# Designs tried in a protein design run: designed miniproteins, single chains, continued (4). Part 24

Each design is a single chain, and the fold is of that chain. pLDDT is the mean over its residues in the fold that is shown.

## One batch from the design tools (miniprotein)

Design m12800
Fold by ESMFold2-Fast:
Structure m12800 (fold): chain A 95 residues (1-95)
Amino acid sequence: LEKEAEEAIKEGIEALREVGERFPEVRDVALRQVKIAEESRKTSKSPAEQALTSAGAMLGVAMALRDAGPEGLPEAKRLREIAEKLTEIAVELRK
């Protein structure tokens, strides 16, 4: 489960980087959220907290993509799906 959390966090961070490259309108937000997620991985002792922080980062960028226009909607959906997976993993890690 901890390995699954680590893999999902890495997938999410990579998705945020790809979104920042493809959508200049959200690039600054995406890079800021990547930094937040990466810092959480270094400073937080809780895999569940790291997963929730990364999920929050993805939801923030997904919202920015939705506000920027229709071209980013498929990527916004993907980010939300990764965020949901990270949230479910975090709940399991706390059991």
Scores: mean pLDDT 82

Design m12801
Fold by ESMFold2-Fast:
Structure m12801 (fold): chain A 65 residues (1-65)
Amino acid sequence: KKEEAKKKVEEEIKKTGAVSDAGLEKLAKKYGLSVGTVRKIAKKLKLPTSEVAKQVGEKLRAIGD
């Protein structure tokens, strides 16, 4: 059940880009998670988001060749 809440928080952060303390606190209250847990999810998404951006950029360059 907590894992399902974490997935929903991850989706909301991806959709809204909400990484501010106020945004994370609202998500924590909405899904019954601690602010610390939501903040860890937000930090994790910054890293994989960067990796996804690199992969997309690489594919676009390959198509351009």
Scores: mean pLDDT 66

Design m12802
Fold by ESMFold2-Fast:
Structure m12802 (fold): chain A 104 residues (1-104)
Amino acid sequence: SSVEELMRSNIEGLRDALKALKDPSNSELQKLLFTLVALSTIQVILRIIETHGPPSEELMEELIERLRELEAVLKELAKETGNPVYEQNAKTVEEMRAELEKAR
């Protein structure tokens, strides 16, 4: 369906943001910007689910896995940089993941 294609596209965008956050060549500013991109992408995904219902179980598993990965990456960046923005955003991602688990 077109909704599943839209979901796959947004999950791919989240994977790209995750790749950028893990890239040691990216500056602190670039990593903060990619953190915002990842959070915005998740908000779009949540809005799609709210409007159209949950996608296939395959896509839900992929999405939840990407959110767990993002939470872990942000926690690591918080430890490495000491920047509290990463810890705050990791908590936000954890809360977003909890809402997705309820939507199953």
Scores: mean pLDDT 88

Design m12803
Fold by ESMFold2-Fast:
Structure m12803 (fold): chain A 86 residues (1-86)
Amino acid sequence: EREKLAEEIRKKDEEFKKIGEEYWKKSSKENQDKIQELIDRGGNAAGDAISKTMSGTVEEAKKAMEEAEKKLDESKKEIEKITEES
């Protein structure tokens, strides 16, 4: 089950990065820098969650994944806001 949880976060991170890259390509240089920071932030949270699924307890893994999913969602909303309002 831990492998499935890690796989799910990995897929969400990949989808998030794809969306971020599409927005990044059509954004101004200033917005590109902001979008990249948000992509990196989300990716770091996802990476931490995956690490905890491999070496931590199941409870720690679940909590880290919930936090990562929240961070990915928050970053995605900010990226969308930056590009749609610009």
Scores: mean pLDDT 77

Design m12804
Fold by ESMFold2-Fast:
Structure m12804 (fold): chain A 70 residues (1-70)
Amino acid sequence: MVEELEARQEELAARRATLSEEQQKAVLEAVAQRQRALAPEAEAAADDEAALAALAERLLAAEEEEIDRA
């Protein structure tokens, strides 16, 4: 699972790199806002690997959505 998440993260990073500098900044800002909103859940799940993996998957899905919107 973690290896699959890393591979997906690399794929999204490559897709983001094809965007303009301004679009990349917008995507990163949107992801950062989502990550901040999920910070309390991440803190509560700090010792739960499965819960942290689920949060990571949700962040990757959000980044993909923002890249598709850009």
Scores: mean pLDDT 76

Design m12805
Fold by ESMFold2-Fast:
Structure m12805 (fold): chain A 62 residues (1-62)
Amino acid sequence: DLLKQAAELLAQGKGREATELVAKAAGTDLDKGSKALAGGVAIGGYPPTPEDIRRGLEMAGA
C-alpha cells in the first residue's frame, strides 16, 4: 500500500519522498500530494495514518 509507505517515510523525516508517493498513489501532482499530507497531519496528528492521508487527498480535491 503506497499510502502506508508514505506514512512510514514521513515518520522517518523523509517528507519529500512521502509527498512523491502520495502524488503517485492518487495520480495527482506534488502540490495536491503535499496538501494531502498536511491535511492528514491536521486530521490525525504526526505521523498521519494512511486513512488520514486519504481524507487529506479528498480535501485537496484529488
Scores: mean pLDDT 82

Design m12806
Fold by ESMFold2-Fast:
Structure m12806 (fold): chain A 85 residues (1-85)
Amino acid sequence: SELDELIEKLKEVTERFLKALREAGSGDTVIKLIEIQANNLIRKLKGEDGEKYAPKAKKFIDYLESQVKEWERLRAEEEARRAAR
């Protein structure tokens, strides 16, 4: 349950941070850096201590993978919209 509470808090902080980046208008480069850091964290959670941490970290890993995938999708849609003009 502590892990679930941490995931919810991290999700809320992440969503607020991403909203601030969108409003700042410089989002693409900074969002890409966050995506790289999220993927590195996912790799570390699965790789460095996978057997010890993976079961407890699975919800957090699933959340991060879901967020990265959604951001890649939204960015692709925005790029397609810009290319269509």
Scores: mean pLDDT 62

Design m12807
Fold by ESMFold2-Fast:
Structure m12807 (fold): chain A 78 residues (1-78)
Amino acid sequence: MEEEELLKKFIEKAFKGLTPGEIAGRNFTDKGIVTEEDLIKEMKKLGFSEEEAKKIYDFLKQAERQGVSLADLAEKLL
């Protein structure tokens, strides 16, 4: 959906040249992203709006509750 496309663009910009397996070994903390505010700040640096960043944050938190990792999302979207 639209949130998945935004997440794909974020992964492509933030982790350019990394495989899904390499992304699996990382979390947002390694990029200094530990809170919603930090994620919004980092995504805005990559050209995303605050609304887009909040949508991605909510999507990632929903995925975590369903046991879906960033690696699982990267494999589906990349």
Scores: mean pLDDT 65

Design m12808
Fold by ESMFold2-Fast:
Structure m12808 (fold): chain A 62 residues (1-62)
Amino acid sequence: MMASLESAIMKVNLWVHDNKETVTEEDIEKLSREVAEKLGLPEEYVPIITKAGLFVLEGLKA
């Protein structure tokens, strides 16, 4: 579980970094949900993964 959550966060963060010019908040949420489902994570973790991705996007726009 913990390793899967870290993997999900890392995967979403890397994708956000690679797509920073075109990515939207909705794209990050959608990918977070897809990654969580793929890794068998509870739906409750989707907001955590999404928030991490948004934090990376904000840093890249600064």
Scores: mean pLDDT 80

Design m12809
Fold by ESMFold2-Fast:
Structure m12809 (fold): chain A 61 residues (1-61)
Amino acid sequence: DEDKELLLKMSLESNRFTLELLEEALALALSRLPPDHPLVQQIQRNIEIVKEVIELLEKEE
């Protein structure tokens, strides 16, 4: 299952990169917008979703 292991690693790296981008986007948004702004709330929801995906992928490894 080398192909499955490679896909898992690629998925994990991709999701970790996405999380970093979302955290940077959140920091930028919070520098200009209040915490209750719809855009800030949307970014926070996306961060939680990506974190959950990462936890599920890490459990497979």
Scores: mean pLDDT 84

Design m12810
Fold by ESMFold2-Fast:
Structure m12810 (fold): chain A 67 residues (1-67)
Amino acid sequence: KIEEAYEKAVKEILELYDELVKAGKEKEAQKLMSETLTKLTKAVNNKDLEELEKVAKETKEEAKKLL
């Protein structure tokens, strides 16, 4: 359950990282990825699926704003 959501979120974040790097936003991509992975790890440790999904969604929106 939560493992699947985590793996999906990590995969989507890595894809967004690649898009930002290709757009010349490497420093922003590194910061966003680091912050997001920390939040996702906390959500997994707390077994908080809702927080995990919220973090993934907010990260996607933030990456879209940087493009």
Scores: mean pLDDT 80

Design m12811
Fold by ESMFold2-Fast:
Structure m12811 (fold): chain A 79 residues (1-79)
Amino acid sequence: SSTVRRAQTLLDQARTALDRGDYETAIRLADEAYRLAIDEDPVLAADALGVRSEALSALGDWEKSREYREEAIKLREKA
């Protein structure tokens, strides 16, 4: 779908931001990708949560990082 394609583009941009150390941008883009993907593509949604988890870990928010990592695992198991 066009929604899933947009989510994939946002996730690719989020990964690029993460690689650059732009953690705030990575979180924002990954959050948008997650919202667009969650109803149609649980694997893509899980990937977006993974990017959010890594960025939050880099920022020192270990608790939220762990929560998103656990949610990503659950989504992948259901896919």
Scores: mean pLDDT 89

Design m12812
Fold by ESMFold2-Fast:
Structure m12812 (fold): chain A 83 residues (1-83)
Amino acid sequence: SWIEELRERIKNAKTMDQLTEIAEEILQRKYELIRAELGVNVREAQALEKAGRLDLSPAVRQELAELDRLLEEIVKKAKELAG
């Protein structure tokens, strides 16, 4: 439901500001999931991800993979709007 709503918002976005708002919501959710799973703050979660030290449950990994795909869709849409 929420993932489907985000996809439609990305598809229908007409400005960079709209894409930025959607990206911020996705990044907030992504790092909240990592924080909840590992008991760390957002900054620590980002550092652990970059270091390849994330030991996450399969369910959390699946949700993060879906969020990362939405971020890729935002990058693609941003390039379309900039061209």
Scores: mean pLDDT 80

Design m12813
Fold by ESMFold2-Fast:
Structure m12813 (fold): chain A 72 residues (1-72)
Amino acid sequence: DDLDRMYEEVRTLVMELMDISPRVAQQFLQDSINSMQTVDSVKGSQIGSDLMNNVFTGTYSRRQSLLQALLS
C-alpha cells in the first residue's frame, strides 16, 4: 500500500521532471528506486523495473498517454 502510493507519486513527479530536464528525472527515478529497494528489495526492484519501462523506454507520446490515463 505505501509502496503503491510511492509508485504513483514517483511516476507523476518523474513525468513532470522529464519536461524540465530528462537528466534530473533519471537521477530522481534512480534515487527513488534505490529507496524503494531498501524498504522491500523484491517488490521495490519489480516496481523500479516497471517505472523504468513505462517512463524511459516509452516515447514522449507513450509518457503522455500514461499520464492522461492516471489523471482520467
Scores: mean pLDDT 66

Design m12814
Fold by ESMFold2-Fast:
Formats: structure tokens, C-alpha cells, sequence
Structure m12814 (fold): chain A 88 residues (1-88)
């Protein structure tokens, strides 16, 4: 399974930003992160090691997620945008 869904990519970005900002528990309460999203976030951390890079990546995937017709993906994208706005 090497092609993650947009929803999983958004959840991974959300996890990365939340981890850098110490808001992991808050995010987990609003949108529980599955193990697949957590593992993807750990893998991405090898390439996205700074908060600035995490925020840039997160903004791109959130924007794409808002254009998705999947309600779960849109919900994740909105939560990600709120987190970006709080921590920037």
C-alpha cells in the first residue's frame, strides 16, 4: 500500500503540525488519527523536519482536501487549516 488517500495525507499533515506544536491530544479528540496516518507522518518527518516545511505541506494538502467531494476529507482539511492559522 504505497498510494495513500488524500484523507490519509491530510491526517498525516495534521499529525505533523500537531506534533511540532504540542497539540496532538487536542487534534486526536476532534479527528482521531489512525495508525496508517501516524506511520505516514513518521515517514514524512524524514523529509519534512521543520515546522515551516510542515506548514507549507499542510496548507497545500488542506487546499486540495477542501475541493474533495468526500465529507471526511473536507472535515480533516478544515481542521488542518484551523491548526495552521493558530500556530503560524
Amino acid sequence: MDGPSLANVIRAALHLVAEFTGKLEEVEKKLPLDENARRLAERLRGRVSTLEQALQFAREVADAGLQSDDPETQKAAKLLLELIKEVE
Scores: mean pLDDT 75

Design m12815
Fold by ESMFold2-Fast:
Structure m12815 (fold): chain A 82 residues (1-82)
Amino acid sequence: MEMVEAMRELMRALREAGLSDIGTFTAAAIEAGIPVDLSDAQIARFRSNPRVREAARRLIDSMSDDERQRMFDSIRRHYAAS
């Protein structure tokens, strides 16, 4: 799957689930097990939705190793900043 197509699918799934506040890269980070500074309720709602998780997994699988690493490092820095 092309990354742009996977991202578009994830955006649609997040919107339908009422989780658009999470964002596509943050959703991918949650699925990959990367710590994010979101409420336990928001993370639980993401994890309980198979469609959103599947779309997030497809986005991860659409990236090269370098793209994936760069994205996850960016998310880690964002949530680590005080």
Scores: mean pLDDT 78

Design m12816
Fold by ESMFold2-Fast:
Order: C-alpha cells, then structure tokens, then sequence
Structure m12816 (fold): chain A 82 residues (1-82)
C-alpha cells in the first residue's frame, strides 16, 4: 500500500531527525506518519496501536524526552510493518 510505505518512510525520517536532535523535523515527520497510518490498509488493531504510539511519540517530543520518543516510534513501526 502506498500509504503504508509512506508511513514507514515518515517513521524512519522521524527517528533520523531525533538522532540529529532535530525535534522540529521529528514532530513534522510524526504528523506525516499519523496521516499516512490513518489512510493505510492495516488491520484495525495495528492501526489503533500505531496511532497511539505516534501520539505518545509526539507527547514525548513536546517534553524533550528523546528516548521515550524513539521507543514509541519503534513500536509504531512494528505495528505498521506487521
């Protein structure tokens, strides 16, 4: 699915941005991933999990908690790649 591939791409961009300390870029990539996940052909359980983890990542970024943001993005990627 193009939307699923877009979600995976955006998740990777977000993780790379966090590795550089680019919180603004990470936040923009998480927003892109959220839109792509909502449009992706995913099982309902996996879609809900991915959205929850992406929202957790956004909250962690807003707090400056890079480690928590990375963990949430990793879990979102696992849900999308199932």
Amino acid sequence: SPAREAAIGALRVAMEALDRGDLEGAKNAVQTALQAVREADLPEEDRKAAIEYLEQAMTAIDRGDVDAAKEALRKALEAVER
Scores: mean pLDDT 87

Design m12817
Fold by ESMFold2-Fast:
Structure m12817 (fold): chain A 88 residues (1-88)
Amino acid sequence: SMMNKLIIQLIAQQIIMAGIEFEIQYQPEKIEESLKELEENRERVKKLLKEAQKLAPGSELEKYLEKFLEKVEEVIEKAKKKLKEKKE
């Protein structure tokens, strides 16, 4: 089903996000690269949200994707602050 495909893609984006957060924690020297990866992840999550809005408007999946997008935005803001602190 189209819904099942969306859920699988959402799970994949969560795994990618966890990997990027791990890189930020253990390879802080790569923060600029990690930030670019986070911004790419944000764009993918935005596309998934739009697909969920078309397929099942008002669904729990749409709400979950909205909350996940908020979480991605928070991680991006934290990464930007860390990058600013690292710049001379």
Scores: mean pLDDT 84

Design m12818
Fold by ESMFold2-Fast:
Structure m12818 (fold): chain A 101 residues (1-101)
Amino acid sequence: SLETKALIILGETEAMVRMLGWALKKSGELSEEQEKQFEEVVDLLQQAIAAIKAGDYDTAIKLVEQAKKKLTSLLESLGLPSIAKQLAKRFDEAIKLIKEA
């Protein structure tokens, strides 16, 4: 189903965000505020996944759009615009699938 595909993409994207945040923290490249911003993105993605499972697609779309905006700004500020663009495409695909579900 389109819902299942959206859940897979969001789950994989959450795992990628967690791994990226962990790697940057380990390398000493994150301030405490930036660490908090990664945690906020993960929280938004978890809320979006819960909204999809509850059938609240409008809320899920808004949460994914918020996560995309926050993460892209964060990654661009860290000098990682290519990674920001790649992750943005995953968010856009998830939004498209949710809108068609």
Scores: mean pLDDT 89

Design m12819
Fold by ESMFold2-Fast:
Structure m12819 (fold): chain A 55 residues (1-55)
Amino acid sequence: SEEVELLKEQLKLFLERKKIFEKVKSKYSPELYEEMLADGEKQIKELEEKLKKAE
């Protein structure tokens, strides 16, 4: 379905953003980096769960 395709595209985008963020981790404090990384991972998991629910 179109909904599933949109969720897959969003997941791909967030995974790409996570990889870029990991490469620039030195620009952030360790605590801020961990918080931002955890938030990004949470959003990725939520998208994966939505994708599974939509299938």
Scores: mean pLDDT 79

Design m12820
Fold by ESMFold2-Fast:
Structure m12820 (fold): chain A 91 residues (1-91)
Amino acid sequence: SNMEEALEIAKKIVELLERALEALKKGDRLEAEIEIGMARIILGVAKLSGIEIPKEVLEAIEKAIEAIEKGDIEAAEEAIKKAKELIEKLE
C-alpha cells in the first residue's frame, strides 16, 4: 500500500538526515551535502509517485541545503532536525 511505501521512505529519509547531522558534527560538509541531497531526491521522487509529503518537510530540506552551501552549520543542523521531527510525526 502507499502507506507502507511512505513508511519505508520515511525511515530511509530519517537515516539520511541522521547521517547528515553526524557529518556536520565531524566537520564533513561534503558528506552532509551528499546525505541531504539524497534525501531531497528521494522525497521528490516520492511526491511525483503520489506519496503525500508535507510542504514543511520539503522547505526544511531546502533550507538545510542552502545553509550548508553558505557554511552556516548551526542553521543547517536546525533545519535538518526540523525535517527529521516532521517526518517522525508521520510514523
Scores: mean pLDDT 84

Design m12821
Fold by ESMFold2-Fast:
Structure m12821 (fold): chain A 92 residues (1-92)
Amino acid sequence: SRMEELKEEIRKLIEELKKKARETLSPELYEEVEKLLDEIERRIEAEDLDGALALVAELRRLLTENDAPAEVKELADRIGRLLVELAELEAA
């Protein structure tokens, strides 16, 4: 289904974001990013998409405030866009 495809795409983007963050961010900032990404995954699995979207907003704020590389911010933005699409399908 499209929902399962979106969930798989989001999981892959989270894995890619973790990899890029580990390579480019300080260890302290990476730990905070990893905790947020793990919680985002838990919220998606619990079908708490509003909670997942709120955590993506926190992630984007954290990355912007710490001047993270553009590629890392772009991955967070892509996760947010796919979560919005997933939430719209769940509401339909």
Scores: mean pLDDT 88

Design m12822
Fold by ESMFold2-Fast:
Structure m12822 (fold): chain A 83 residues (1-83)
Amino acid sequence: EMVRFGEEFEELLEKIRKAIAEKEKQGVDLERVAKTKALLEQLERDLERLRRGEPPETPEEEALRRVVEANAAARGVSVEEEI
């Protein structure tokens, strides 16, 4: 269960990192990029804990919500009902 969550979490983080890198290179939405980077730092700590075989500090439901918010912010997409 935790291993599967870690793999899915890692794939999502990689996708978000790419979106951030693209916007940062273009020099657009830098404020949104900075906000998304702050969210990713928290998520990356949980991922590192999972890689060590430790449970994440952030509850899975809350972590998923944060990922959706971070992904939307990085892509500049509106999020309805935060899901």
Scores: mean pLDDT 63

Design m12823
Fold by ESMFold2-Fast:
Structure m12823 (fold): chain A 65 residues (1-65)
Amino acid sequence: MEATVIGQRMEGNTLIGTIDRGSEDGVKVGDVFQDEKGNLYTVIKVGRRTSQVEGIEVGDKLTLV
């Protein structure tokens, strides 16, 4: 599964990105996504159509591990 970061915000000193995949796509809290460089990012919150991942930026492309 591929996802794109469509939004970002700061929560304290942590960058939180919003990806265009959610529970309707089978995403769960604790799922791991990988960027094009092989960095791993864990899903922290899941919405119906979007999810939140720590440390990602708008425009990043992610693949579910």
Scores: mean pLDDT 82

Design m12824
Fold by ESMFold2-Fast:
Structure m12824 (fold): chain A 90 residues (1-90)
Amino acid sequence: SEVEKILEEIEEKIEELKAATDPSNTEVQRALDAMREAVRWGKETGDVEGLATTLENVLDIIQKKTADNAEVQKLVDEIKELLDEAKKAL
């Protein structure tokens, strides 16, 4: 489905985020792990609205903690845009 393709793109962007963040920043790494789990659960349950709410909250935390990292800020904005597209595809 179109939603499934968008969720796969979100998973790819989460991996890019993980690569762009400091692995020693345990709070950000835990947030990224929570996002991965939320996407997996959203795919299994079809609860895209619940997934989007969870990811938006976690992405806001990541953006605030990585304000000096322009690449991370860009990837967060891209994931937020993909979440909006997933909601429209419902």
Scores: mean pLDDT 83

Design m12825
Fold by ESMFold2-Fast:
Structure m12825 (fold): chain A 61 residues (1-61)
Amino acid sequence: AMEERIRELAEELGFPEEAVRNIVDGYRTELGLDDDAALERARISLEGLKRGPQVLADYEA
């Protein structure tokens, strides 16, 4: 289930499956998040990257 969800997220957002897995695993192991919370946080982070670093820079100013 988890591996399929990682693959779906990678295909949906256009990132390598390995990169998505590493981000999800980081949230699960380092922050102690469950599978659903880790996937949701990874989705938000990756969608932010896909929308462009310029938008994120404007929020830091």
Scores: mean pLDDT 72

Design m12826
Fold by ESMFold2-Fast:
Structure m12826 (fold): chain A 59 residues (1-59)
Amino acid sequence: MVLEELRKLKEKYKDNPALVEMIDGAEAVVESALAKGRPDAARALLEETKKFIERVEKE
């Protein structure tokens, strides 16, 4: 679910390479958190990524 939300976010912002790069980085960290059995940490990273996008979104 968390990874699916990040992939949807990448698709939404696919024309913004800076945001795509940011989401790619977040996806790697989220995958690591999930692999370590820390879904709460993965969710927190997703929410922080969404907040960052909200701040730097062009439109």
Scores: mean pLDDT 78

Design m12827
Fold by ESMFold2-Fast:
Structure m12827 (fold): chain A 92 residues (1-92)
Amino acid sequence: MEAVERIEAIVKELLANPDTSREEILEAFRRIAEEADKLPDIEDPLVKEAREKIPEIVEEFAKAYNLSEEEREDVRKALEALIKVRALKAKE
């Protein structure tokens, strides 16, 4: 799936840069969030369990990085997309 490959490319670019700024991290999450809407909806128990934990992770990120409401939503969508990508890859 093209969206899965694009998300993996964004993550790889982010991890390859040792001097990643706050702005670069947030831009990567925004790009992943845009790809999230293109991912198939999957009924996976691991995705459901992880989704229940995402709000707590987003709040910790928001405190650490002083995120706006819009930035929080981008982080939430990006985290859900990453979990979906992992679940889709595990089914192969």
Scores: mean pLDDT 77

Design m12828
Fold by ESMFold2-Fast:
Structure m12828 (fold): chain A 70 residues (1-70)
Amino acid sequence: SYRERLEAREKELAAAGGGVGGVEALIEDLIAEARALGDEESVEIFENHESAKREEILAQRERIEELKRA
């Protein structure tokens, strides 16, 4: 499923020391793919998941920027 692909990719990026931008890009790609297929349920799930995940990612990014500035 799309969600399993997202979770697997997120784990890969975390293990590789990947940035938050990689997860955001994957979420956008999955939403675009689901829309192209007419899978409205998956689109709604990813939009909700993306919003929640985006907030977490933004908080993490802000913390990293504060640490760099210190």
Scores: mean pLDDT 61

Design m12829
Fold by ESMFold2-Fast:
Structure m12829 (fold): chain A 98 residues (1-98)
Amino acid sequence: RLTKEDSLLIVKTKEDPDKLEELRVFDVENNEILSLKGDFDLEEVLKAIEETVKKHPDNITLRVLLLRLKMKLSEPEEARKLAEELEKLVEEEAKKKE
């Protein structure tokens, strides 16, 4: 199935794949809720997303993005646990929409 999370994310990377030049995240109404510009390490991007999630706790797209980034930065066993949390989060939101 097509997910909207990726369509709401614009990422520009430099020649160094561990650094981002620009990251933008939009909500379902096309409002820009996160904008980062400059040289950022993935860990700095993760912290910025965590702070944005605190400001927008009901935004499921940000929570999914946060979990996916944590999975990429984690060891395989920790990534597996984060994947289970992601599945539960998606299932709980689907049930709330019933």
Scores: mean pLDDT 63

Design m12830
Fold by ESMFold2-Fast:
Structure m12830 (fold): chain A 89 residues (1-89)
Amino acid sequence: SLQRKLEREILIGMALIIYGLMKKYGSTEDLLTKLTDLYKQAILLAESEEEAEKIRKEGIEMLNELSKDEELKKKYIEELEKAYEQRLK
C-alpha cells in the first residue's frame, strides 16, 4: 500500500541520515543499534520478497562498512537475517 511504502521510505531515509553521520564523524554502538533497528523495521514493511532481500543486503553492506567489531557486527547481521526470515513467513 501507499502507506506502507511511505513508512518504509521514512525509515530508510532516517537510516541513511544516521549512516551519513557515522561515516563523517565515526561509528558508535548506539547509532549502529539504531541503524540496525531501522533496517529491521524496513525489511518487515517490504511489499515483496525481492524488496526485503534488497533492504537486507543494503543493511548488511552498511554494517560491514561501519563496524570494526566482528562480534558486534555478527549480532547486528543476525538481527537483519531474522527480520528477513520473519518477513518471508
Scores: mean pLDDT 87

Design m12831
Fold by ESMFold2-Fast:
Parts: structure tokens; sequence; C-alpha cells
Structure m12831 (fold): chain A 91 residues (1-91)
């Protein structure tokens, strides 16, 4: 499993919890916090944190899909799109 900082891990766990609860607003907020936490990491650690976040976003997508929660699915999907853009900036 990729290694994440405590801040990235906390934000990722909050995102998965929000998706499981069907809370689209909390999922968006956690996604923003997750991206900010990754941006704050040293360059050498960014890719590992991004890979951890991708795993957590996959879990959140599954939760939203199982719940048939379109709003949460859209929030998490936007998070995935933005994380992919960030990954391309880092390599």
Amino acid sequence: MPVASPEVEAAAKALVAAALAGDAEAARAAGEELLAAIRAEPEEEKLSNILYAEYSLSLALMAAYINKDEATLEAVTEGVRRLNALRKEVE
C-alpha cells in the first residue's frame, strides 16, 4: 500500500466516511481538504500520497455507487478528476 502522511490519511478517511454516510457536502469538503493536504507535502512524497488518495477515492466511489447516491458520486468523481490533474503536474 502507498504510504500517506497523517494529514492525507485523515482527509482520505473522512472522504470515505462521508461517502458511506451519503453526505455529498462532507464528501466535497473532505475532497478539497485531501487535495490541499497533498499539495502541502514535500515533492518527494507527493506521488505516494496521490496513490493512497486514489485508493481511498476508489472506496468512496464504490460506496456512492452502492448507495445510488448521484450527488455523492458526482462529488467523489470531481475529486478523482482533480487528483488526476494534480498527478500529471507531479509526474
Scores: mean pLDDT 82

Design m12832
Fold by ESMFold2-Fast:
Structure m12832 (fold): chain A 111 residues (1-111)
Amino acid sequence: SAQAQQIQQQIEDLLQNFLKTVDDLFDELMKASSPEDHQKILQVQYELGLAIRKSVDIMLSKGVEEGKKLLLEKIEEATEKLSKVDEEAGKELGEKLKELAESFFKELESL
C-alpha cells in the first residue's frame, strides 16, 4: 500500500540519519586519537554499523523491543572496546550512542 511504502521510506531516512550521526561521532574520536588506534576504532565503527542495520531488521521481524535490545547490547560491547583505547572518550561516546539509539527507536515507535 502507499502508506506502507511511506512508512518504509521514513524508516530508511531515520536509519540513514542515525548512521551518519554515528559516523560523525567516530570521525571526531579518530581525529582526537593516536594514528595507531585508528584501525581498532574503525573496526568498532564497522561492527556497530552492521549492528544498527541488523537491529532494524530484527525490529521489523520481531518488534521494536527486540531490535532495541540487540542494538543496546552491541553499543555496550562497542563502549567496552573503545574504553580499552581511551577510557574517558570511550565511555562518553558510549553514552551518546545509547542516547541516540533510545531516540532512534522512540521515533520508529511513533511511525
Scores: mean pLDDT 89

Design m12833
Fold by ESMFold2-Fast:
Structure m12833 (fold): chain A 102 residues (1-102)
Amino acid sequence: MKEKMEEILDLAIELIYTEDEEEKEKLKKRMIELLKEGGVSEADAEAAVNTAVEDAEKLRENAEEALEELEKQREEIEKQSESTRKLYERVKEALKKVLEKK
């Protein structure tokens, strides 16, 4: 279960800096498959992945602002669990990759 959730998070983070439409479709398909393997219905998996895609697009469009907001929340995030801190660092790295292409 934990391993599947980590793979889904990895794919969601990769989706933030992925601009190629074919690669985005591969990421979406893999996320849906992992959610279905985890017992999520196909309709719910598709809805969740579509939400993740929309959120990733918003993060890409507002990468500089999103990174600034994460930096402001740094103190609060540091008080969280190790897994939350690791997620913060991964999202931050993904946003930095978006900004490097601009």
Scores: mean pLDDT 76

Design m12834
Fold by ESMFold2-Fast:
Structure m12834 (fold): chain A 77 residues (1-77)
Amino acid sequence: SSALDELLARLSELAAQVPEEVREIAEEVFKKSPTFEQGVRLAVEVLEFALRLSETHSEEEVVRKARELAERLLKEL
């Protein structure tokens, strides 16, 4: 769908702008999600959250908070 294509483009754009550890967290969320579409949506949410925090937080704090968000999102599935 058009919406999924937009999410995939956004995923690629965001992944280039975050630390490797955040990319790994987003990939883990994608792999643990029950559907491809849900996995892409949740991965984008983690990456957008991390990019936003990167402006005001250290890389270590961004990785930690991204992990906390990922765990919360997976528990709500």
Scores: mean pLDDT 86

